# Designs tried in a protein design run: designed miniproteins, single chains, continued (3). Part 36

Each design is a single chain, and the fold is of that chain. pLDDT is the mean over its residues in the fold that is shown.

## One batch from the design tools (miniprotein)

Design m9225
Fold by ESMFold2-Fast:
Structure m9225 (fold): chain A 84 residues (1-84)
Amino acid sequence: SELEKAEKEAKENYERFKKYAAEYKSLDPEGGEKLEKQMLDDIDSGYRQMDKVSPLLGAQARAQGLATGAQYMYNAALKAKAAQ
C-alpha cells in the first residue's frame, strides 16, 4: 500500500539521518546535538499536523522531512570536516 511504502521510506530516511547526524556530532558535538533536536522536533510537528488530515499525508511528510534532514546533516558534516 502507499501508506506502507511511505512508512518504509520514513524508516530508511531516519536511519540515513541518524548516520549523518552522528557523523556531524562527532565533529561538532554541541552544534550537532542542537541541530538534530531542532530538526526532529520540526519533522514531528509537520507529521502531527498532516496526520490530522490523513495518516498517509503524515507518513509522507515524515519521509520527506527526514530525507531533507539527512541531506542537510550530510552537508553540515562535510562543512565541519572542511573546517578542520
Scores: mean pLDDT 89

Design m9226
Fold by ESMFold2-Fast:
Structure m9226 (fold): chain A 62 residues (1-62)
Amino acid sequence: SSLEKEEEEKKKKQEEIAKLTAETGRHALTGAIDLFLGNRERGQEHLDLGNAYAEKMEKLIA
């Protein structure tokens, strides 16, 4: 039914948001640690990846 399909699509969206949120946090934390340790290039790469995941999440929430 259309209601079952809508609920399934909502669940998939929630699962994707959760995954993107986890990846955003993981990369943000790793990036911050790398920058603190002086690994500027690696730290910036992680922050850039975290921002990319956050942007994908924002598009799903909007």
Scores: mean pLDDT 85

Design m9227
Fold by ESMFold2-Fast:
Structure m9227 (fold): chain A 66 residues (1-66)
Amino acid sequence: MEEILKKISEETGVDLKTLYRLYKYLQENAPQILEDPEKLEKALLELVELYKKNPSFRAVLEETYG
């Protein structure tokens, strides 16, 4: 898991702390995705895109998991 987060951090420029918040979001909203490392990586990449494009999503993420 940590290796996937580090890889995405290096690839996207998003810091590890933010990726842990996105991971917690997935744990609460789609825990089934965490059962498969390949699905987890894909879901995190999709959430990184949402984080970059959506100010409301960023605000909610920081407020809830910050």
Scores: mean pLDDT 80

Design m9228
Fold by ESMFold2-Fast:
Structure m9228 (fold): chain A 70 residues (1-70)
Amino acid sequence: MEIEKVKEEYRKKLDEIQAEVRALLARHGIKVEPGLPQEVSDEVRAELQRLSDRAFKLQEEYKKKIEEIK
């Protein structure tokens, strides 16, 4: 039960970050397709890096929690 709650919390937070990424791209009229990086502005790229950093920190935190439970 505890592990399931940790996974649910992680998924919820990850979904929130994904929603912010989609909203950011939609606001700037950007479609993400493989091989088309040229359409991303420096400002959008900086925001995406910030969101990416948040996602990586979140993943590291929950990976450590899961490993500690094992």
Scores: mean pLDDT 73

Design m9229
Fold by ESMFold2-Fast:
Structure m9229 (fold): chain A 93 residues (1-93)
Amino acid sequence: MKVERARRLFEEDPKSLAVAEEIERLAAEAAAAGDKETAAEVLRIAAEAIYLATGDERVFAVAEGLIYAILNGLSPAERQALSAELKATHGLL
């Protein structure tokens, strides 16, 4: 499962931004496959990884916004647009 893979990646190198990016990619793949619960859980792991790497708690607000979009069935294009807006709003870009 993608959640178990994300957890393994995080546990092996919890302070790596490169690992956090790979976990975000796993979340995007799960979302594209229509597995909303897996995408949400993997995004939470990605936010935790980014927070430990950067100390920036704003990543949790971005992750929760994206989880909301995924669980409410927004299209991939809508989710990508929302991701960009949330990152810009919280100064993460």
Scores: mean pLDDT 71

Design m9230
Fold by ESMFold2-Fast:
Structure m9230 (fold): chain A 94 residues (1-94)
Amino acid sequence: SAEDLARFKATLEEDIKLAEELLEKDPNNEEALLALIAGYTLLGTLYEELGDYELAEEYYKKAEEYRSKLEEIPEEFEKHIKGLQEKVKEIVAS
């Protein structure tokens, strides 16, 4: 529903803000970097599903910038993000 979508978006934006604040205090904080990768990837998926491809591309680029700061990303993390992307698609489709 539109309400569930708005709530999900607000949660992602709050998580991103907290992770950015953490990263300002510790520029190499892996948990903050992973949270930013997740948050921006999910916002990208959200806007892609809504048909805003330009905004989706901007968020995916932001996620990629944070990915480039990590030497290795856990496989379990990438699987988790893919699972969350599918949930985003379900929320938009409902």
Scores: mean pLDDT 86

Design m9231
Fold by ESMFold2-Fast:
Structure m9231 (fold): chain A 55 residues (1-55)
Amino acid sequence: MDKEQRKLEGIKLVNKAIESGDEEEVRKAARKVGELFGMTPEQEEQLYQSLLDTV
């Protein structure tokens, strides 16, 4: 997968999780995005916290 495909997939996962209003889905989306971009656990947690502010 190229970087552009990973970005699009990550955006889709995040948007779907936010639309669900489910904190567990938001956490799963942050985890999957972290995996796709090789984020550290700390960066992944920061992403999750940022996404929670939008739910």
Scores: mean pLDDT 76

Design m9232
Fold by ESMFold2-Fast:
Structure m9232 (fold): chain A 117 residues (1-117)
Amino acid sequence: MSRDEEIEKLRKESNQLYDEALQARSDGDLKAAEEHTRQADELQLKRAELLLESEDPVTVAMARVVRETLEMALKEGKPREAAVLLTGASIDVIGHLIEGDEQAAIDTAEDFVRRIR
């Protein structure tokens, strides 16, 4: 609970900083835009670290999917295919969680990791 609350807070604060960076860029303040983007990226990095250290097996399984899809995008030069695969995995996992089947959600995420390796 406390970790999930911190992760959600980091997500909201990061999004606010990205919005402030876009506003600063629109206003012609490129240095303020760069600083807000840097702060937002630092919050996203902290969020990723918390997701990998989660005791929630669904969160850990999804963090592994994210890592493998990012590796596919960087090493194989297929960022569009990686984005589509990550989107599909996320939709399927959410579907199982809505139905209350946490084990099916985990199995789905782990199957995606196996298929993209």
Scores: mean pLDDT 77

Design m9233
Fold by ESMFold2-Fast:
Structure m9233 (fold): chain A 71 residues (1-71)
Amino acid sequence: MTEAMQKAMAELSKTLSEKELEAASIALQQLVYGKQSLEAAARIAAKKTGLPLEKAKKITELANEKFQEVL
């Protein structure tokens, strides 16, 4: 995980639950290393964590916003 991803995850940990943080971590890895779209990253995060897709989409968008802020 890059330093920027770690900083984004630290900010998210203030508001998200443990399961939501797991989804955020998966989504960021898919966006950064997997070169996936926001939609694809959200679907993968939902599948791996068991969270509803709608919730995973919101978490993925929030995680991407925080990641862009620390870049």
Scores: mean pLDDT 82

Design m9234
Fold by ESMFold2-Fast:
Structure m9234 (fold): chain A 66 residues (1-66)
Amino acid sequence: MLTEEQKAELIELLMSKAGMSEEQAQALIDEVESGALSPEVAAQLLKRYGGLSDEDADKVVEILNS
């Protein structure tokens, strides 16, 4: 499970880089934590629909796997 600090970092990154709302970012994190969505699939979705760069998507995967 992610720490509060890791969740805050992910929410800020998703809001600033992917244009997501805080609620949308939290929902994505909840789906990954519940096992409904893998970190790799989440990163692919963020690149395709959120406009994330490869570097920012790699950072998301790194945090989700920590």
Scores: mean pLDDT 79

Design m9235
Fold by ESMFold2-Fast:
Structure m9235 (fold): chain A 72 residues (1-72)
Amino acid sequence: MAEHLRKLDEINDELITEAGKAKSLEELQAIIRKAQERVDAEVPDSPLTAARFVAAQIRAVGVYLEKTGAVR
């Protein structure tokens, strides 16, 4: 049970870590694309895995925006 969820958690953790190192929106997009390719290859499609991955993507974008110091 949950081997796919463990793998998804690994992918999500790497995505968030790498997003924190991104220097541009293009780099962030490439990092997200790489994570998406891994999820598509290694994680079965389900509403739960999809929701968890979307949450991780939102978190990754948030980390990037925080690091970039969005000018208001």
Scores: mean pLDDT 78

Design m9236
Fold by ESMFold2-Fast:
Parts: sequence; structure tokens; C-alpha cells
Structure m9236 (fold): chain A 74 residues (1-74)
Amino acid sequence: SLEQQAKQVALKIATLKARQISLQTEIHILEKTSSKMDPTELQQKISELRKELDETTKKIKDLEKQYQQLQKQL
């Protein structure tokens, strides 16, 4: 049903938002500890986390659009 689809999308959004917060927190921690790490290695790790964060943000936006469309049909 549309109601079940909306619930599943909402759950996926909540899960991805939690992951987004975790990724943001990890980036901030790495930035604070930067003085003791090799600059090249630090930049590579931050770059990988930022890439994951960007992909997670895109997935959230797509799911939020899907959720809004489902809400209009309910």
C-alpha cells in the first residue's frame, strides 16, 4: 500500500540522517587531530568521508522527494 511505502521511505530517511550525523562528526574529529597526522593521509581520509557524506545527502534528498510525492497521493 502507499501507506506502507511511505513508512519504509521515512525509515530509510531516518537511517541515512543518522549516518550523515556520524560522518560529519568523524570529519570534525579528524580536523581537530590534524596536527599529529601526515597531511596527505589526513586529506585522503577527509576526502573519502566527504564523498560518502555527499552521496548520503543525495540519497536523503531523493528519498525526501519520493516521500513528498507519496504524501500527495495519500
Scores: mean pLDDT 84

Design m9237
Fold by ESMFold2-Fast:
Structure m9237 (fold): chain A 65 residues (1-65)
Amino acid sequence: TIEEKMAEFEKALEEGTPDETNEVWKKMLGDLQDLEEALGPKVKEAVQEAIKKAKALIEKRLKDL
């Protein structure tokens, strides 16, 4: 599920416009927060790692713009 959300996020970043980057990021954060809330503390560390990885991808994408 987290891996699926990461794959969707990476695809949206590649296919989206610069203006869509912020919306893609907000959707990713919301999806990960919903997963943490639904699945509980067992996924908290995985969610934090996914957020960190997603942030690095955003920074890389913005630098390429």
Scores: mean pLDDT 72

Design m9238
Fold by ESMFold2-Fast:
Structure m9238 (fold): chain A 100 residues (1-100)
Amino acid sequence: MSKEEKIAEVYRETAEKLEEIADNSKSPVAAQALRTAAEGARDAAERIEKGENISVVTTAFMMLAHAAIVEAELAGDTETAKKLREVYLETMRKIDEIEK
């Protein structure tokens, strides 16, 4: 499996985890923010498989994930925001490990 294929798989797994957290959120606003972040993760996987620059795609996802965390916190769903932050950090850790 190429480095790009491994990173794309990490983003797909991230999207699935974010959808699961969204489905268990009690806040419709927080759930929508997480679904938007999940779509961003799926988009990141597709863009990497199409040969786009990993750093550019990852930076775009980081910005989107940060916005989603802020939206969840402002909606008062601090537990959903915490879970999103944990998934985001694990995603970044896995990508860093693959790029070593």
Scores: mean pLDDT 85

Design m9239
Fold by ESMFold2-Fast:
Structure m9239 (fold): chain A 72 residues (1-72)
Amino acid sequence: MTTLRVHTLRVDPARQEVTGLVEEWEVEIRDHADIDAYLAELQARLAAHPEEVVQVSNLDPANALDAPAEYA
């Protein structure tokens, strides 16, 4: 089981900086079907909001080694 934290961020291309957090949610990935559903949702989101950038963080409890101590 893998939990992904997804952020949609607004970026100013002229300044090359993040101007704000738009939305944040978690997606639970258990198998390949969940991955396909997640990707389809993400593609639909990006098509609707071309001014936004998506950032994904892996919150997989099975891979605790990947989590820095500063985030624990």
Scores: mean pLDDT 62

Design m9240
Fold by ESMFold2-Fast:
Structure m9240 (fold): chain A 68 residues (1-68)
Amino acid sequence: SAMDEKLAEIRELLERAAEALLAGDYATFRAHLREVLQLMDTLSPEDQARAEAMIQEIAARLRERQAA
């Protein structure tokens, strides 16, 4: 569905944002976050909650990588 495609795009953008952050590329990090926020604004509240869970998952993995 179009919603599943948007959630997949959000995941890809979040992964790219995390890689940019780890590389110190804050401009690319901010650009990808803007795209995520724009996509999230087009989601239903239920799918926004799914996207928020995805953000928390990726943030947790990023914290673990930075702590290693």
Scores: mean pLDDT 82

Design m9241
Fold by ESMFold2-Fast:
Structure m9241 (fold): chain A 98 residues (1-98)
Amino acid sequence: MEDLEIARKAIDLLLQDPSKYKTVEELAKALGVSPERLNEIFKKLLGVTAEELLDYFKLLEAHRLLESGRYTIEEVAKRLGYEDPEEFKKKYEEFKKS
């Protein structure tokens, strides 16, 4: 599979269910590539790490869930695979400023 095709499929998977893939390792496995290969592809095409891209999609989903008014910050953090709600809160506050 070519770099652009792998990147496109990764983004499609994250758009369809951003809570399903909690780690880069899980996403890479779903695409049939190594985490190192996925990271290389995203650095080359988008100038970001695979971890950074995954975090971005998780924060987009977090924003949608929190705006619904149905979930607490702690519930959203757990749902998206953040072990530390305070780390999640810091990332989310920074995300809202961008």
Scores: mean pLDDT 81

Design m9242
Fold by ESMFold2-Fast:
Structure m9242 (fold): chain A 58 residues (1-58)
Amino acid sequence: SMMAREAARRGGLSHDEADAAGTLGVIRGLGGEGVAAELQRVGMSPEDARRAAEGSGA
């Protein structure tokens, strides 16, 4: 998602890493909080992870 790419740039993650983490959260049937948690695990800040999860529509 575009929001994941923007958050990855701010958080210092690659776009591929952020997109993969977001996709994994969706595949697991996680809501926005679960997607945000996966993004935090790959090094994204809590605020950036939350914004990316909101932007992904999860």
Scores: mean pLDDT 62

Design m9243
Fold by ESMFold2-Fast:
Structure m9243 (fold): chain A 61 residues (1-61)
Amino acid sequence: MKEILERLRERGREVGAGIEAATGLPVRVEVELVGDTIRSTLTVGDLVVTSEVSVEDLLNG
């Protein structure tokens, strides 16, 4: 479980770095496990996008 979260955080930071390079805006990526749900928050400048997905849904799709 922790390994999946760490991999998602690493991938998110890679994607965030690409967005930051392309847009020139500061990017922050957060990935958190809340019970059986993975919550991801992406901040690009003033834009904040939060998504939630169950671990079960993530593994199956």
Scores: mean pLDDT 75

Design m9244
Fold by ESMFold2-Fast:
Structure m9244 (fold): chain A 59 residues (1-59)
Amino acid sequence: MEEKKKFIDELVKEVLPYLRSLPPEQQEEAIQRLKDYLSKVFSKEFADEFEKKIREELA
């Protein structure tokens, strides 16, 4: 539980500078691709939490 949250936070911190360097249209594509990948490798719940955190940080 805590390990999952910490891992999501670390992924978000790593990915944020890259996403912020992209135009908004490409940011959306990158987020969708990451979400799809994470949902296949971990779970839909994990991917949903990651997307929520990324969108909060980009706002």
Scores: mean pLDDT 79

Design m9245
Fold by ESMFold2-Fast:
Structure m9245 (fold): chain A 67 residues (1-67)
Amino acid sequence: SSGAQAAVATLDEEEKALEQRAKELTEKGLKYLSDGNIEEAKKLFDQAESARRAAELARESRAQFAA
């Protein structure tokens, strides 16, 4: 159905956006860690982990519509 195809497309774009966000947050966190700002680095790594979890959920949700 068109609705399922639209949901799959939306979830695919969300997964890509969340994976990109996680990568950017991880890279930024590593820079803060290198600068000795452990507290800020930890916050960024926590945000990156949340983004990766959200990307995984989007992937799993997409798989349900594709089955």
Scores: mean pLDDT 83

Design m9246
Fold by ESMFold2-Fast:
Structure m9246 (fold): chain A 92 residues (1-92)
Amino acid sequence: MTPEERIEKLREALQKGMPVEEAAKLAGVDVRLENLSPEAQRAVGEFLIAQLEALAAGPTDPEVNARAGQSARRLMEALERDGARVEIEIPE
């Protein structure tokens, strides 16, 4: 499965209202969530898409890497707000 196929599968699943853990599994990403609000779940989904885009683009694309950084910041803020925890592993 190409990086582009992973991103499209994740985006489509999230658009259809699939839970973020299940959407991530379809994209080949392991995500463990503990008691997330809908806002925090959306932040996890946005973070995963941005990270996969950054991995596909490589380290030299400043726009894609900036989006990945912004999505990580938003996720951290949402997790702090909820007192929740998330673990994300992207397999090689």
Scores: mean pLDDT 74

Design m9247
Fold by ESMFold2-Fast:
Structure m9247 (fold): chain A 78 residues (1-78)
Amino acid sequence: MKINEKYKEFYEEAIRKAQEKGLDVETLKKAFEIGSELVEKGVIPEKAFKTALRYVVEGKIDPKEVLKNLEETKKELE
């Protein structure tokens, strides 16, 4: 798994909070990998990515739904 260094601190905090809440950490890790790649390519705004991850940690959105949306976005670029 490759995470951009720019997002490492935010990634580590989000994973820790997800573990504390018993959330799907593996799905969240995959969402971080794809999402950070899309942000670096300029496809999605960094602020939108960070907001989506915050909503996952707050229990407002399922991490699987975020992952699905990111995978569909990446597929459209292929």
Scores: mean pLDDT 75

Design m9248
Fold by ESMFold2-Fast:
Structure m9248 (fold): chain A 94 residues (1-94)
Amino acid sequence: SEEKLKELKKAAELGALEKALELAGLSEESREKLFEAIKDYVKNPSEESLKKLRETIEEIAEREGLSEEEKEYLLEAVLKYAGGIAQIRLAVSK
């Protein structure tokens, strides 16, 4: 479990979302719900859509039985992934 947690931390630092989801062991339903929230956030980044994204991760963590550390790393991976896409979108739109 220590090695798995270390791998999850590295995936989070890189924004490697797919690897983070695999390491966290999320169900297909949880993944679909999470990607929907990410899509909403990336489409219209706002304090409200960020709050919804955080709430979705909290719900998934509770449902999947994730530890506090796993939840924190998953949140970091999602935010870095979403932030990276938002930056690319803004650069392409110029």
Scores: mean pLDDT 79

Design m9249
Fold by ESMFold2-Fast:
Structure m9249 (fold): chain A 66 residues (1-66)
Amino acid sequence: SGTAVAVRAEDGDIIAAIDGSGYLLPNGMKVGDVLVAQSNGTGKVYELTVIAKPNENVLEVAYKEL
């Protein structure tokens, strides 16, 4: 468990970097929203909670491995 920053990429995808892998987040997430995300690279599954949204291109998430 920990915190990570999710950033909008050039293609418009919002990706959190956790454990060296990318986790795709939906557009329109708000502070307090919770999602389950899986890495296509590692197969690991995380519960992500949005804890801050400083702008439309950056989210801070708390994560816990499931």
Scores: mean pLDDT 83

Design m9250
Fold by ESMFold2-Fast:
Structure m9250 (fold): chain A 72 residues (1-72)
Amino acid sequence: ASPEEVRRAAEEVARERGLSEEERRAVIDAALLVNTTGATVDSAVAWALSQYPGVDRERLREAVEEALRRAE
């Protein structure tokens, strides 16, 4: 998927799940990292948590997986 398609999917998932702005940014950044570099979801989530402290790991992981699924 293109970075634009992944960003759009991540924003849609964040809206549907009622995520905060910090959570939304974490999902977008993690999903783009997976799409652009081929990093694993777990690695991208770990990186995003280092940038966005206070975001729940499980909540972030589920949102990232859903965003990537929609962008396919």
Scores: mean pLDDT 86

Design m9251
Fold by ESMFold2-Fast:
Structure m9251 (fold): chain A 85 residues (1-85)
Amino acid sequence: DEYAASRAAVAADPDDPWKWLNLGKAASAQGDIEEASRAGMKAVELAPTDYEINAEVRAVAFAADDWMTASYASKSVLESAREDA
């Protein structure tokens, strides 16, 4: 069960934004949009300037039809891209 595995991974390493991103993907696949949104927002909070994390959170939010999380991740991706330029 990917969802149970992702929740266990977050519990073991709550400071890893990739664990939260994977939880968001698994929650979205289960139709748990609220959990997917919370996990995605947490991943962005832990790595606000990480382009890869923010781009992936945006993709998960689009799949979940969660435009608020997608907007938040998009803003962070734009800021990260400006620093890489």
Scores: mean pLDDT 71

Design m9252
Fold by ESMFold2-Fast:
Structure m9252 (fold): chain A 88 residues (1-88)
Amino acid sequence: MELVDRLVEETTARLEELYRRALEAPPEEVPRIIEEIREIAEAALAWLDYALSVAPPELREYLRRAKEELEELARRIIRELEERLAEE
């Protein structure tokens, strides 16, 4: 539980920081930030997938929800940044 909580909290904070940086960045820098967001999210999601594969039954629902919440956050941030870039 603690390791999952730390991963989710640290990943969420980093994604939010990159999102804020992207909002203030020139358009040329935004694609690189989107790629960094994808890489960070994919790494965290891969770890959660592994954790789900070895987790005891009582932890599977918790891990599934953590994964879904992180996937939704990353997807929303990437979509918003891509929409802003498309306006250029």
Scores: mean pLDDT 82

Design m9253
Fold by ESMFold2-Fast:
Structure m9253 (fold): chain A 92 residues (1-92)
Amino acid sequence: DRLPLTDEVREANARALIEAGRELIRGSPSPETREAAEKAVYYAQLYLEGNYEYFEVAVSYLLAARHLQAGDLEAAEEFRKKGEEKEEEIKK
């Protein structure tokens, strides 16, 4: 239910996710926030390379990292689980 992604839109989305994750990492976050942010950057790089299936994984881990930074532990756990579930689905 979304418009077809052009390469330009994919590259813009991927770069935004990578930059947001790297900004969180540079902010000297907690180990848990850093781990989620590093996973977001990793999967966003795979999305940038044309692996479209990793977009939801990257977004989920980025949201988990942001909620951890904000102290929203319940929301962070929800997004971390979504990231793990999507990651497992792709590996099968």
Scores: mean pLDDT 82

Design m9254
Fold by ESMFold2-Fast:
Structure m9254 (fold): chain A 97 residues (1-97)
Amino acid sequence: STEKLIEVYKKVIEYLKSRDSITVAELADIFAEAMKEVGIPFSSDEELRKYARLDVLSIVRIALLFDVTDDTVISGGAKERLIKELERMIELEKKRA
């Protein structure tokens, strides 16, 4: 469901805008929580968290154009680039309808 994925990205963008900084690990937890809230089905909480972490690592690497780990702090210009990438991903999902 493209609509549910769009809602996940919107929730994550709202959270990022409310914080000065966030770690990649914290971002993965927020992604997992957003996925649960919108009702994306997974076989287990463990599988959902694994998926959220991999998805976040992929998105952040693309947005920042360098490799990142769970401990990487995202702030300032890096946070703005991440928000822009999430907004781009929303537009791509809208076109998949």
Scores: mean pLDDT 82

Design m9255
Fold by ESMFold2-Fast:
Structure m9255 (fold): chain A 74 residues (1-74)
Amino acid sequence: SSLEELEKKLEQAKKSLDEYLKKEKDLRAQISMVEMAVQETEELLKVADEEQAKVLQEYLDYYRKKLEELKAQL
């Protein structure tokens, strides 16, 4: 289903971001990458159906929390 494909794509993207954040030592670069993930998730929400929007909102909340944690270190 389109929902299952979206969920797998989002999980893979999150895993890739988490791996990037473990390797990247520059805080500003980490912040920029998470900000991009927030923006991409917000764009997907604009065209999402109700079921897709629920999943996307969970990922958006995760990225926003991560962004707040990183910005608190500035």
Scores: mean pLDDT 88

Design m9256
Fold by ESMFold2-Fast:
Structure m9256 (fold): chain A 90 residues (1-90)
Amino acid sequence: LEEEVERVEREVREAIEAYKKASDNPQDLLDAATRLGAAYERARRVAEKAQKSGNTELFERAKRLADEAGKAYDEAVNKLQETIKKLKEQ
């Protein structure tokens, strides 16, 4: 379980870094959003597993990772949508 949390931490960190590097590139933003969405889903599943096992520390850690990935995912999707709109409007 701890190894699963550490794996998700790496995935969330790398996905957030990809989002930051993407700037206003639509392809890079789409890749970052996809990675963030996957990391969010995995973090949620790990949090549920930790909660069922009674491991409060790992549950809180996984929940924070899900919150971070989810927030970054929403930002990446919004930025992608705005970037596409700007490209279509002259």
Scores: mean pLDDT 82

Design m9257
Fold by ESMFold2-Fast:
Structure m9257 (fold): chain A 70 residues (1-70)
Amino acid sequence: KSPEEEGVLAFEEVVDKAIKNNASKEHLTTLKKEAERLLAMLEEKGAPQELIDRVREVARRLEEEIEKKE
């Protein structure tokens, strides 16, 4: 639909595949930094709260997976 919504959906899919394929801690950490950048961009653009919440959930999942690899 919107470019922001498409971007969030695509990022969610990338993260889901990385987690399911047991990506390295380094790769998950890179994705978490990308999630934080995407979150900042969405907040600056005044994107819908739903999209912001979805990116926060993705960042939380990445944090959990990184913790498991420690």
Scores: mean pLDDT 83

Design m9258
Fold by ESMFold2-Fast:
Structure m9258 (fold): chain A 63 residues (1-63)
Amino acid sequence: MAVEKAREAGRKAGEQAPDVRTGGILGGNAGLDKAHEMGATGPQLSYAGGVGGEAGARAAKEK
């Protein structure tokens, strides 16, 4: 669930980004924030940030 929500948050952030690089950064931050809010710690936070970043970059590329 946490990773799913992180991916979702990242995708939403990426949809607002003007480019893939920014989408990845915004998505990673959004995913990490969402996972942290849900109580994730340690490696789960790192993983969520990566998932959110990748989702954000893809969303930004899709425009």
Scores: mean pLDDT 77

Design m9259
Fold by ESMFold2-Fast:
Structure m9259 (fold): chain A 63 residues (1-63)
Amino acid sequence: GHHDEAEAAGAAAASGNAATAVRHARKSQLLGGDPEEAERAAEAARAGDGATAAHYAKLSALS
């Protein structure tokens, strides 16, 4: 579900894999996760900020 995709985005971002993190964050939005938190996670991942991306991905999953 959207929680699994948001957690996957956070894990990928924490590992430095920005492309994978963005893909999972977008899929989380499509499955009904918090779109604002998921987009913040994707934005942080694109900027190379894995810690911020993981933080927002977890917030999206908790929503």
Scores: mean pLDDT 69

Design m9260
Fold by ESMFold2-Fast:
Structure m9260 (fold): chain A 94 residues (1-94)
Amino acid sequence: GVRARIDGLERDVKAQKELGDKAAKESPENAEKVLEGFKRTAEEAQRLLDEASGDPEVAARAQKVLDLANETIDYFKKKVEELKKQEEEARRAA
């Protein structure tokens, strides 16, 4: 049911955000893979929001997951750019 799906998405998005921050410290490529995972989470949250028309509580929770996923996507895009810049600067300094 939609409630079990939203419970799972809320846990997954928080865990992915923490895991993603750790992965981003290893390489820009790993950060990009985490970004793809959040895009899938946002798509599932949007689908659940569309399906939850009869449950305002589930719809509100799905919207929060979607908002958090989109915020994290923006954060990781910026993080990938910063890491690529740091790698280029390190190569020039060596």
Scores: mean pLDDT 76

